# Designed miniproteins, single chains, continued (2): the designs that were tried, part 66

Each design is a single chain, and the fold is of that chain. pLDDT is the mean over its residues in the fold that is shown.

## One batch from the design tools (miniprotein)

Design m6280
Fold by ESMFold2-Fast:
Structure m6280 (fold): chain A 92 residues (1-92)
Amino acid sequence: LVELAEKTARLAVALAELSGDPAVVEAARRLGRLGVELARLEERDPEAARERAEALEADPEVVAEAEAVVEAMKAVVERNPEEAKAIREAIR
């Protein structure tokens, strides 16, 4: 669902902001936009959405950026568990 993708993107950006690193914030915003685009495509054309997802997973630059953001988010959540919980609850 597009709404879930949009909420997930907002959560990722909010958590990225806790890192204090503008590069991580921009990467989270970019990946969030891609996730919302993919969710919208899946609602219109599930086959095209699967092809798009497979292409993104095969792109080493996209994979590296996603892995870097995930590692940064994990570190931020471990360092700021109370703030991360509050952000997650607010985005519900």
Scores: mean pLDDT 76

Design m6281
Fold by ESMFold2-Fast:
Structure m6281 (fold): chain A 99 residues (1-99)
Amino acid sequence: SARVERLRELAARGDLEARAELALLLIEEGRFEEAVALVEEVVEEYVRRGDLTKASEIASRALQKLIEQGAPRELIERMFEIEVEIGVKILEQAVLKVT
């Protein structure tokens, strides 16, 4: 769609928010494999920047949409694993503050 093409252009210019929105739109269009790969890249970049809250938000939104759209179980499980990994990083950051 024209909206996907516009988001792809913004994403190519390094707009991380546009990459996240593109991934979510690809789930709605049934392009599950491409969407999950893009979510993984976006989450990794937010984690690299220390923005665990945004990483968690994007992973949770993607997981919800994959379930709603009836995505393959393997892809839903991969998104659950990503969300768990982010949760572990949040916990590690919290433990380091109190120890």
Scores: mean pLDDT 83

Design m6282
Fold by ESMFold2-Fast:
Structure m6282 (fold): chain A 87 residues (1-87)
Amino acid sequence: SIDAILAGLEELAAELRRLVAEADGLSAEELEARLRELTRRYDALMREWAAAEAEMSPEQRARALALVTEVNELLARLEAALAAKRA
C-alpha cells in the first residue's frame, strides 16, 4: 500500500540518520555492510513507489519526494564517509 511505502521510507530515513551518527565508530567493513543492506531496502521501496505513483494523492507524492530527497542526501553522506575511511 502507499501508506506502507511512506512508512518504509520514514523508517529507512531514521535508520540512515542513526547510521550517520554512528559512522565514525564503525569499521569500513561494518559501514559498507550496513549501507549495502539499507541501499537494497531503498531500491525495493523505489520500485514500489514507481508502481504506485499514479495512485498517490498530491500530499502523498510531496511526502514521498521529501523522504526520497532526505534518503539520497543521507546515502551520499554515508558513501563519502566510507570513501574517507578507505583513503
Scores: mean pLDDT 88

Design m6283
Fold by ESMFold2-Fast:
Structure m6283 (fold): chain A 76 residues (1-76)
Amino acid sequence: MKEFVEEKEVELPSGKKLIIKTYIGESMTSEEVAEKVEKALEEGKEVLKVEVTGKTKEEAIALGETAALIAENLLL
């Protein structure tokens, strides 16, 4: 079972929105987070959704911030 931590909404330079849902549970790597962000961008939706899971609350928040940074950089 995953424990919900927070939901962030990021407005991307393209005008699309990225919603990042952060959970505590089975830890994801930064590489797995990058893969999820890239896959969400490929779907071409106006609202992109990415879920990240960290082993602790602090790790989960850091992975969520990593997802936002990756999405911003891929759209430059």
Scores: mean pLDDT 76

Design m6284
Fold by ESMFold2-Fast:
Structure m6284 (fold): chain A 69 residues (1-69)
Amino acid sequence: AAAAQQAAIDKAIETANEVARETQRGIQETMDALGAETGDLEKYQARAQRVIETANEVRRRHEESLRAA
């Protein structure tokens, strides 16, 4: 049924978003550590933010495709 398919898609998206948040924290922590070692904390934090934004855009596009199906 379409309703069951949508529920499964919603759950998959929620799980992916949860994993993305955990990954975002890991990236942030790694870049913070690199910034502390090099003295360029702001530079590495800005880089982490750009990577996260790109990943979020790809995920948004994928979510739209799944919901349109």
Scores: mean pLDDT 72

Design m6285
Fold by ESMFold2-Fast:
Structure m6285 (fold): chain A 96 residues (1-96)
Amino acid sequence: SDIEEIEKVLSLLERLLEAARARDLEAAVAAEEELGDYISSLPSKLFKEVFSIVSSVPQEQREEALAQPDEFEALVVLVEAAIRRLKELLQKKKEE
């Protein structure tokens, strides 16, 4: 179901977030690769919805990320924004 697929993507984003917070480059790269592979396996309509959320960050979050002095801190900002937006999509799907 769309709900189970989105929950799996959220789980992978949470792993990426923890790797970024831990400043673990190897774990962050592995999590990004697994996330990309999983999103690419989604049905076409759900792929478009999820990919749009993960690949397009609102201007405020982009500016906040670019203001960070370190790439891991920037990644935390971007991943937290993606998780928030994906949780909104998940809630919308649960209300359908």
Scores: mean pLDDT 82

Design m6286
Fold by ESMFold2-Fast:
Structure m6286 (fold): chain A 89 residues (1-89)
Amino acid sequence: SLPELDEDARLALAVVEAAVRPGYEAIRAGLSNREALERALAAVKELAERTGDEAARLAAEGLELLLEGREEEARELLRRAEELVLERL
């Protein structure tokens, strides 16, 4: 869908769309939509397992922590995932 980007940039955007953005949206919403967060976790976990991408792995761990209510720890992992993604864009 983004033909101008190379494969690394496409993977970086996939991590943002699957996990980083939904993670921060869930935090802003006070974790009121657990089902959406669970779907985001499933998507990014599959991406991490298939690609071995570090940002995807960190984002998956961050979303797991959000599902456990560990918001502060989740924010740190999502921030690290976002930093890795931004370096590739």
Scores: mean pLDDT 80

Design m6287
Fold by ESMFold2-Fast:
Structure m6287 (fold): chain A 86 residues (1-86)
Amino acid sequence: EVEKLSVEEAEKRLREAIERMIERLVKEAKEKGHPLTEEEIRAFIEEQLAKVRELAEKEGNLTAALVALALALEGRYEEAEKIYEE
């Protein structure tokens, strides 16, 4: 599964998950009256993504890390853990 994906394909999946997460967070922020903007949420997510990518590249498991992160951002935490274990 994960080992069959290229880094580029994993990145595409992660970007799709990030966009969906930003949409959900912006909606929740508005509902709860938080002062967070879409730009601030996006900047925070991009900063965390950069840190995860750097660590994963150093460890040689970039593809697995990107797919696991995408699943976690989609709320599929158990599946993300399974992907990482595999």
Scores: mean pLDDT 69

Design m6288
Fold by ESMFold2-Fast:
Structure m6288 (fold): chain A 81 residues (1-81)
Amino acid sequence: SEAKRLENMSVPDVLKELFIYAAKNSKEEVIERLKELIEKVKNPEVKAVAKAILEKIENGLYEQMVKLGKNLLGEKGVTAT
């Protein structure tokens, strides 16, 4: 499952994956993913990160996450020629 994949990542890697997810998905889908992580993840650090991001999305963080995720996707798609 996605929760099992993310719970074994470092906190910075979890943040990158969530930002990339936000760039590809609606705010509602991002909120659902975060709620799933909070419910299913056993790693307390990943659970705490998911809770913090969910709170911040409700306070306007979603637009910033989308921008950061698009930048991360752009970095993966652009080979320096």
Scores: mean pLDDT 74

Design m6289
Fold by ESMFold2-Fast:
Structure m6289 (fold): chain A 97 residues (1-97)
Amino acid sequence: IEELARAAVEAQLPRAEEAYEKYKDDEEKRKELSKELFREVYRAFLEALKKAGKLEEIEKIIAEAEKDNPLMAEFFRALVENDEEKEEEILEELAKK
C-alpha cells in the first residue's frame, strides 16, 4: 500500500516542481495547480488499489480517514465515484484549512 502511494506521488513530483518554478510569482495559479496535483495523486493511488483488487483496502482507508478527517473521507469517496463536482467542493474546503 505504501509502495502504491509512493509511486503515485513520485509520478507527480516532476510536474509539481515544474509548475512551482514556472508560477513562483502567481500564487493563485500555484494554488490551483496544487489542488489539481493533489487530486491526481490520490486518484492514481485509488485507481492502483482498484486494479490490484484491493477494494477492501479502499474501504478501510475511507473508514480510517473518516475518524481523523471526515473531509478526506468524503474526498476519497468522490474520487472513487468520479464525482468531479464534489471533488472540487471538498478541495476548496481542505484548502481553507
Scores: mean pLDDT 70

Design m6290
Fold by ESMFold2-Fast:
Structure m6290 (fold): chain A 92 residues (1-92)
Amino acid sequence: MKEKIEKVTELLIKAAEYEKAGDLEKAREYVEKALEIAGDTPEGRQILLAAQVIAAVKIEGYGREKAEESLEKGLEAGAISEEIREAALELL
């Protein structure tokens, strides 16, 4: 679980780097790779949500407290599992 979230996060960070550089084609390619690894399943959607929160902390200066709040709200809404929340917290 943790390794899959980490890999998806790395790809989303790379996509954001290419977007900032103006390379929208490569940015899209890396987003597509992240989606393929996460998968179009309920678990894959949870992995993608967790990875997006972690990526926001690393790229955009999104505060750790806001990231923790987002993960907690995701758990409360049933959008992520406890396993995915704990793995994401370890990667922050």
Scores: mean pLDDT 82

Design m6291
Fold by ESMFold2-Fast:
Structure m6291 (fold): chain A 94 residues (1-94)
Amino acid sequence: SEEIKFLEELIEKLQEASELVRQGKFDEAIEIVREMREEAEKHGYYELAKRLEETLKNIEEYKKLPDKNRASILIESELTTLEILLIVKLRELK
């Protein structure tokens, strides 16, 4: 399934984004999520693209927080929640 392969690739990209967040590289992590949203929309996965857009808006807001430790925790929480949702969807398709 093309959708299964796409979801597996997104999970790998989310893991990369999470590592960048741990390094304080918030802009680089946000770029990965932005690219994932564009790819989801391009492939017609509109519900997934909408969820990725919601995640993007949340992490862009958290990046603005003056407490960068709090920003990191909240951004990681958003990415972890998204990863869990993708894993659940992947299991439902298998």
Scores: mean pLDDT 88

Design m6292
Fold by ESMFold2-Fast:
Structure m6292 (fold): chain A 83 residues (1-83)
Amino acid sequence: HMTLEEAKERIRKMLDEVRATNDPALRDELIAFVEELVKQMTPEEALELANFLAEYAREHPDDPVVREVVSAILDAIARKLAE
């Protein structure tokens, strides 16, 4: 299993790449990666990941790509928590 810290590091790097390239394929890979990851997480881990994403979004408040990707990921986390 990937640790929560490893997941945060990988997600941060993928977000940085998506922001730098605006590549739809990288965006889709990131969203798919997180959707699979949250299936394996506890609700507590999912909440910690949501907080991490909120902090990343605060660092890039005017970036629409970050807003769109973070929104999609937070929706995946919300679906996991509703189970």
Scores: mean pLDDT 79

Design m6293
Fold by ESMFold2-Fast:
Structure m6293 (fold): chain A 61 residues (1-61)
Amino acid sequence: SEFDEIERRLLALYNEAVAAGNEEAAAIVRQTMEEVGKEEDIERARELAERGEREVRAAMA
């Protein structure tokens, strides 16, 4: 499902943050995964994931 694809993408991003030793980025991914996990609307889940991914990218820059 599209939810499974979002979860897979976020898990990969979490692993990258952990590998980089970036605790802030890892925390952002964890929070994003929790918010997406509570969401029933796929469009909203996608928006939350995209926002979280941008925040993680900024934290890892």
Scores: mean pLDDT 85

Design m6294
Fold by ESMFold2-Fast:
Structure m6294 (fold): chain A 90 residues (1-90)
Amino acid sequence: SSQLLEEAQRLEEEGDRLEREGRRLVEEANAAPTPSPELLREAARVFQEAARKYTQASLLYSQIDSAKSEELLSKAKELGRRGQELLERL
């Protein structure tokens, strides 16, 4: 339905926004002479939130666009891994 597609797109857009925010936080953390643990923890949280949004969007897309569903699951997996890697370095 159009409502399902609209919800899926909204979740994808939220995921995209959070992914961009997480990347900016990592860049800011790495710009300092010593990486900021607080900024890296925040980046990890934001990446995990983005991964959750992409997973939710993927589940909705699985009913309407299987290729998009697979793309978003791949993004979710990558961001979840990246978030975990940031936490493990602290």
Scores: mean pLDDT 89

Design m6295
Fold by ESMFold2-Fast:
Structure m6295 (fold): chain A 65 residues (1-65)
Amino acid sequence: SPAQEKVRELTIQIFAEWADEVGRIFEDYIAGKLTRDEMNKKMDEVSKKRLQEFKKGMAEIEKMS
Protein backbone atom coordinates (compact mmCIF):
# COMPACT_ATOMS: atom_id res chain seq x y z
CA SER A 1 0.00 0.00 0.00
CA PRO A 2 1.09 3.65 -0.30
CA ALA A 3 1.32 3.87 3.51
CA GLN A 4 3.59 0.78 3.70
CA GLU A 5 5.88 2.25 1.02
CA LYS A 6 6.08 5.55 2.99
CA VAL A 7 7.01 3.60 6.17
CA ARG A 8 9.77 1.82 4.23
CA GLU A 9 11.08 5.12 2.78
CA LEU A 10 11.00 6.82 6.22
CA THR A 11 12.77 3.87 7.90
CA ILE A 12 15.56 3.77 5.29
CA GLN A 13 16.02 7.57 5.40
CA ILE A 14 16.14 7.86 9.22
CA PHE A 15 18.45 4.84 9.58
CA ALA A 16 20.84 6.15 6.89
CA GLU A 17 20.95 9.64 8.48
CA TRP A 18 21.49 8.13 11.96
CA ALA A 19 24.28 5.82 10.72
CA ASP A 20 26.03 8.68 8.86
CA GLU A 21 25.96 11.01 11.91
CA VAL A 22 27.02 8.27 14.39
CA GLY A 23 29.81 7.21 12.01
CA ARG A 24 31.20 10.77 11.89
CA ILE A 25 31.10 11.04 15.70
CA PHE A 26 32.91 7.69 16.03
CA GLU A 27 35.55 8.78 13.47
CA ASP A 28 36.17 11.97 15.52
CA TYR A 29 36.54 9.82 18.65
CA ILE A 30 39.04 7.44 16.96
CA ALA A 31 40.99 10.49 15.65
CA GLY A 32 41.30 11.74 19.28
CA LYS A 33 39.08 14.79 18.65
CA LEU A 34 36.45 13.68 21.21
CA THR A 35 36.66 12.05 24.64
CA ARG A 36 34.60 8.89 25.27
CA ASP A 37 32.12 10.96 27.33
CA GLU A 38 31.78 13.57 24.54
CA MET A 39 31.26 10.77 21.98
CA ASN A 40 28.58 9.12 24.16
CA LYS A 41 26.78 12.46 24.67
CA LYS A 42 26.77 13.25 20.92
CA MET A 43 25.61 9.72 20.02
CA ASP A 44 22.79 9.92 22.60
CA GLU A 45 21.71 13.33 21.19
CA VAL A 46 21.70 12.00 17.60
CA SER A 47 19.80 8.82 18.58
CA LYS A 48 17.17 10.83 20.51
CA LYS A 49 16.73 13.33 17.63
CA ARG A 50 16.38 10.62 14.97
CA LEU A 51 13.94 8.57 17.10
CA GLN A 52 11.76 11.70 17.57
CA GLU A 53 11.85 12.39 13.80
CA PHE A 54 10.92 8.75 13.07
CA LYS A 55 7.97 8.85 15.52
CA LYS A 56 6.76 12.15 14.04
CA GLY A 57 7.02 10.76 10.49
CA MET A 58 5.14 7.60 11.53
CA ALA A 59 2.33 9.72 13.03
CA GLU A 60 2.04 11.69 9.76
CA ILE A 61 1.90 8.45 7.71
CA GLU A 62 -0.84 7.12 10.06
CA LYS A 63 -2.96 10.22 9.22
CA MET A 64 -2.75 9.21 5.52
CA SER A 65 -4.59 5.96 6.34
Scores: mean pLDDT 86

Design m6296
Fold by ESMFold2-Fast:
Structure m6296 (fold): chain A 84 residues (1-84)
Amino acid sequence: SLAKAFEEGARIDEEAARQVKEQRDKVEAQLQAEIERASSDPELKEKLQQQRDRKVAQLTTAYNINLVGAEFSRELAERLRKEE
C-alpha cells in the first residue's frame, strides 16, 4: 500500500538521522580533544574551534533535514491510513 511505502521511507530517514547524529557527536568529541591538546597554540586552537563549529552546524542541518523528511512521511502515511 502507499501508506506502507511512506512508513518505510520514514524508517529510512529516521535511521539516516540516527547515523548523522552519531557522526556529529564523534566529530565534536574528536575536535574538542584536539582543541584541548592545542592549549599552547592559540592560532591552531581558534582554527580548530571554527572547524568544530562549522562541521557541527553542517551535520546538525543534515540531521534536521532527515527528521523533517521522516515526520512528513509519517504524517502522510497516517492520513492515507485514515482514508482506507
Scores: mean pLDDT 88

Design m6297
Fold by ESMFold2-Fast:
Structure m6297 (fold): chain A 114 residues (1-114)
Amino acid sequence: MPEFWDPIFQASSEGVATPENVSATLRALAQQAEKYSEEARKISRRASELYKEASVKLNQALQLYEQYVETKDEVLLQTAEKLWQEAVRLVVEGMAELYEAQGDLEKKELARAA
């Protein structure tokens, strides 16, 4: 069994996930990142911007992956994987920014309630 989390494209390339499952996952994650961007806008502008950039990169990865499924051009797959990795980093950074901003808001409300 792999000791590490396998990238979604690696799992697809090794036959562990179907192309349809990879496309559906990328689409769902792009939509989720867009929702996170909208919700984060009320709390942290920086987190909202990071999630929106992640959504854009996930949609680009989806388009390139769907082209790869049709053409079998491995350069498209490699570019889609790079965009996926960049989107994951943006989501993690956005979560950290959102967590810090939420903590600051909670501290302000606690000080106001005292």
Scores: mean pLDDT 76

Design m6298
Fold by ESMFold2-Fast:
Structure m6298 (fold): chain A 73 residues (1-73)
Amino acid sequence: SREELAAEIRRLAAERGKSFTPEALERLVDLLLRHTRNREQQLALAELVIASTPGRVITLEQLEALLAPLVGS
């Protein structure tokens, strides 16, 4: 479910000392669910996003900047 994916992403971020703003988390969950139906792929992509974003709080602006080149195709 969407809620289950969101909870797992929050856990992965917390393990790396990071958190998402509510807007960033919602956007990432939406993009992952549109990109693939495979949970393993969704979580692998979430881990890459968490590792690639600077700072301890991942904002919507940072997330969209990171993903814009990949979503625009």
Scores: mean pLDDT 80

Design m6299
Fold by ESMFold2-Fast:
Structure m6299 (fold): chain A 79 residues (1-79)
Amino acid sequence: SKKEMFLKLKLIANKTLIDVLKKRKLSPEQKEKVDKLSAEVDALTKQFNEGKIKDLDAFEKKVDDISNELTKIEKEALA
């Protein structure tokens, strides 16, 4: 479905931002947060690829929450 296509694109976008952040000079606390979010994105990507998503709206909210945390870390890293 189109919703599943957009969720896949959001997962790819989160992974891309994680890869960019891992190449930047981060504090130890920021690195720990990025590593935890990276593990969460990998777990969600696996769940998506296995087709085992029970609630697409709840899944999208989790993906968006990760996107918001990554964006916050990016803004803090630029300050």
Scores: mean pLDDT 86

Design m6300
Fold by ESMFold2-Fast:
Structure m6300 (fold): chain A 92 residues (1-92)
Amino acid sequence: SKEEVREAIEEAKKLVRELQKKGKITENEAKTIEEDLKWVEEHIDDEKIQRRFLKGVEDAKKLIEEGKEKEAVLLLEATLTLMRMYLWVEKK
């Protein structure tokens, strides 16, 4: 499972880089996603983070295959934001 998450992080980084080259994502959006991906790697031991992230990357890849590149970016950003909020609440 951790190995699958690491592979998904690399896939997400590649996806973000390709979308940036196509002009579908801004440099600031790409930087924010890359910082959030580093956060996911730091929390890779959490099974809920593993599950949510893997699903988010899979769903984003499916949207890209359907030509919905901006929707894929928004879904990935929303997934990362919700995961960060989840851990913030769990620590209170």
Scores: mean pLDDT 79

Design m6301
Fold by ESMFold2-Fast:
Structure m6301 (fold): chain A 92 residues (1-92)
Amino acid sequence: SELLKKAIEELEKLKKELEKTTDQEKILEILERVKEILLELLKHTSDKEEILALIGHILRTIGLILDKPSQEEALEFVEEVIEYLKELLEKS
């Protein structure tokens, strides 16, 4: 619960940073930080199967975005992650 709340807060901060930039290199930096947050969450979560499925999907999606990142695609991705983590928090 507390770990999920902290992850959501950090992801919302990164989303705000994404809204302020169209620079490809900066977008890639932010997406790498998103990945690090999700991998940390995976290591410490009690909902292993659900989070593993989500992380698997997210890592594949990041791989595709990192080749050709756009601000719009990155924002959509981060928004979907935040939404899903909020749903997991409500079920806890």
Scores: mean pLDDT 73

Design m6302
Fold by ESMFold2-Fast:
Structure m6302 (fold): chain A 73 residues (1-73)
Amino acid sequence: KEEEELEKKIEEAAREAVAIYQTRSDGPQAAAEAGLPFVKLINEYLKKHPEASLDEIDAIGQRLAEAFAAARA
């Protein structure tokens, strides 16, 4: 299912972001680099779904933020 695949990618991106965040001590730099897995996920999603709406992208962004918060806890 495409939803299961997307959920898995969101979890993977969140885990990568947490790993980057935990290994960096420079706050501003760490925040920017921790965002890279999320940017890559959204770009890949748009390449596969070029007709995706802004609302759809926003929903994915919210899911990524929640997954990151959960993985960091």
Scores: mean pLDDT 74

Design m6303
Fold by ESMFold2-Fast:
Structure m6303 (fold): chain A 81 residues (1-81)
Amino acid sequence: MKVKEAINKVNELLRLYRENPDEAKERAKQMTDEEKKVLRKRYENLELAIKIAERNGDTKAVERYRQELEAVRELLKAAES
């Protein structure tokens, strides 16, 4: 799978998690190794984004990134189960 396609699928899955977390977790069980790798990189990027947003005083961005980080964590847990 191409990295761009994996990124798009991961982004779609994160959006689905906000609307229907149970459906998103079920889809996560079918994730490829490439998609899981993208999701792990997303986790790392979100930790960095939180630190940057905190430095800039962007409290709304911090809350958004923390919620997305929780979604990424839950999806990774489902994918690796």
Scores: mean pLDDT 82

Design m6304
Fold by ESMFold2-Fast:
Structure m6304 (fold): chain A 80 residues (1-80)
Amino acid sequence: MTVKVKVRLPDGTVKEFTIEGPANFAAALLRAKVAEYLGVPASKLKLTAGGKELLTPAEALSTVLKDGDVVEVEVLEEPR
């Protein structure tokens, strides 16, 4: 399946890219690929699809996403 990713960085920059994976593509793997692409820790990423936050690492994306759907990603900063 193909997933479109829209990332909002803390500075207001928006980046868009596409990730491809098998039908059993896990949410944790998507998070890891986005983290690698952006060069940030996976723990700093908030993933949202269709207004729902992707909290379950083992959930297959095909249960919540369809081919070509958009996942919104926010890069979080920890409070001091």
Scores: mean pLDDT 71

Design m6305
Fold by ESMFold2-Fast:
Structure m6305 (fold): chain A 109 residues (1-109)
Amino acid sequence: MLERLIARIQEEYPDLTREEILADIEARVAKIAKLLQEELGVPAEEAERLARALVLGQIAYALGERSTEKMRRIVEVMAEALERMAAAPDRKTRIEIAYEAGRRVLEIL
């Protein structure tokens, strides 16, 4: 999965190196994992796994990556989550929707 997304990012942004893409992914994972830990009390190891699933799902959604059944399902989960987040009354509800989406993506991976 990760290798396919890296290849798709490089097709869209050919000047980005693999190392730069991986560094950006790790920075985004760390940021989201921290939010899950601080706002929802998710244990660090689980928060990192969920954050990684969310980041990969967000990248797949942004690229419109539907080339496999798993990728199509991940994009659909992310599309639904983003619509729910847009309608959410507060920040905590948005983070709870992100948590649920991360779990769903992790189950598909």
Scores: mean pLDDT 85

Design m6306
Fold by ESMFold2-Fast:
Structure m6306 (fold): chain A 101 residues (1-101)
Amino acid sequence: MFLILDLVRRELIFRREGKSKEEREAWRQDVLARFAHESPEAQARLREMIDLIEKRDIDGLKALIEEWTGGTSLAKEVIEEVEEIFKYFDENPNIKRPKLP
């Protein structure tokens, strides 16, 4: 689940640094390549997660986290961290390289 937090942080940082859509897509393809040995189902889940992060679909990410964790307390903790990351970036629009708490 920490992979979700890293993907959210990286996408938002890249957007703030002015990385092009092509550069961000290249990074996403690199992440997918690292998991090329995983099952097709696992790869599909990773692609869905990346797409939800790109769209800033927080509700979709929450649903995905709940599904992957079976609705445990860990799901709530990860969801809260994802929400805090988005909130931090939204409240700090002028920071190009924000420090996360």
Scores: mean pLDDT 70

Design m6307
Fold by ESMFold2-Fast:
Structure m6307 (fold): chain A 95 residues (1-95)
Amino acid sequence: SIEELIKRLEEETDKIIQQYLAQGDEEAAAVVGEIRDLLLKGIETGDVEYFRQALELELDYRVSVYKAPQEEVDAARAKIDGIAQEAAEAIKKLK
């Protein structure tokens, strides 16, 4: 159910946030928290834009930390729309 999906998302993301905080990585913890909030809004509303924003935030954070080559960044960004649409469609099937 959607309620079970929300509970699992909240529990798993809280676990990841606590792990980053235990490592002293407050910036990573904050990013995961924002991604969680966007994903929860996407699940609640069914709006593909929240999933897109979550994926963009994750990619931007990875680029800032890992300094990925521009070609890899461009390839990942090109896939965001498709992944966000698939996520929104999966949520509709659970309703």
Scores: mean pLDDT 82

Design m6308
Fold by ESMFold2-Fast:
Structure m6308 (fold): chain A 95 residues (1-95)
Amino acid sequence: SDEEIEKIIEEVMSKYPELTEEDKELIKEIVKKSLENEEGIVNILLNLASSVKDSLSEEQRKHLALVFKAAGEVLKKLGLYKTAEAAYETAEKLE
């Protein structure tokens, strides 16, 4: 349920004080898309780092990497392992 997803997101985000409410909404959107079509969101995430590499500053890339690390932890707790691995790979490519 949405309530269960939000509880897991709040628990994970408590470990990442740098993350904003906008970052929380992005994580929630990734979770929803993974529940609807895991293969589709995996492909989007794996291509994301390459698409933003030249557009973001080093600081912006490091912040976005934290977002995807947090997303990976949420996804893993929800049993969405393929999307979690894609999120972690995206984070590594952004650093």
Scores: mean pLDDT 85

Design m6309
Fold by ESMFold2-Fast:
Structure m6309 (fold): chain A 76 residues (1-76)
Amino acid sequence: SMENLKRQAELFRKAAEAAREGRMDEAVEYFKQGLLADPSVSEERAEKIAEELRNASPGEAESLLAMFAVVSEIAL
């Protein structure tokens, strides 16, 4: 739904901001919440995907999360 896409975009934006500031634990948490805004995504899948973010540098994570936010915003 449009409501889910808007919530997802907001959460991915918060994740990107946290990553930019080096707050990687918060970035992973917001990314997971953004993934879970899609009801087809299980808690287990969201956790696995979000944890992959820890392998990235803060700058790489910020860029990737910003891309996710833009994709959600374009789909609105």
Scores: mean pLDDT 85

Design m6310
Fold by ESMFold2-Fast:
Structure m6310 (fold): chain A 114 residues (1-114)
Amino acid sequence: MLRELTEEVVRRLRELGLPTHAELARLVGELARSGGEALIGLALIAYQAGDHELALELLRILKDEYGLGELADALTAAIRAGASLDEIEAILAKTPVGKGALETVKKALELLRK
């Protein structure tokens, strides 16, 4: 379930020597209001960390298990094209769940500075 996915993402990011990304992923898993918001946030963190395989795996779960196929397909296409963070934010801002995921990531980033 979502907790196990979050723990796996945190573990993989730590194994890659990315402790800040791992802590951001942990906070996103705690702060997300829905499984969809959490999966989107985790996929964005994985993409930013350079783990594109993990990002695409999380988006596949978003499509197959959460019924968010249109958003998952748009994000998958953007990641495969090497899209900038600004381009990904623009895609996310078109949906309530994507906007919620961005707000969750921003809140997690703010908590990391405390």
Scores: mean pLDDT 85

Design m6311
Fold by ESMFold2-Fast:
Structure m6311 (fold): chain A 78 residues (1-78)
Amino acid sequence: SLEEELEKALAEAREAARELNRLRAAGAPATALAAAALRTIGATYLAGELAKKLGNEEALAEANAIAREAGAGGYDER
């Protein structure tokens, strides 16, 4: 069941990342980009927590990579 939940969470994270990249390529408004980025980060958080519970290092690495692409790491202040 947790493995099935992880697969669903990863699928959602991948889909959210695709949508974020599509919006970036299309030059979407900043508000739309921010909403898509937050959705992607949220999906990767769930996938990451499930991956940790299952000891699935490959899934955890994938979730972390997607989160970084979405801008997880704080604001760009400098």
Scores: mean pLDDT 82

Design m6312
Fold by ESMFold2-Fast:
Structure m6312 (fold): chain A 95 residues (1-95)
Amino acid sequence: MEEAQKKYSEGVGLDAASGIFDMMGDEDLSREARIQAAQKYIDAGNLYYQAGDYQSSIAAYQKAIDIASTVDSPEGAALLAQAQANLAKAQAKLA
């Protein structure tokens, strides 16, 4: 739980950093920060899932989807697909 929350917080910080880079016109750093944020949210979701906290897992994967969907790159597309698959798996545990 504590480690999952830490990964989620790291994702929040990276998402905020991407916004700052975007305001500065550094599209490459903004994109890199978004990719890293999406990965942190996926990591958080995976840790919540392993702990049986499917609600928190779903929330984390949803954040990963939201961020990865803004990244127009092959890496962003791969993270989006991974987060969507993991979200569906976590949702199935609550059905």
Scores: mean pLDDT 86

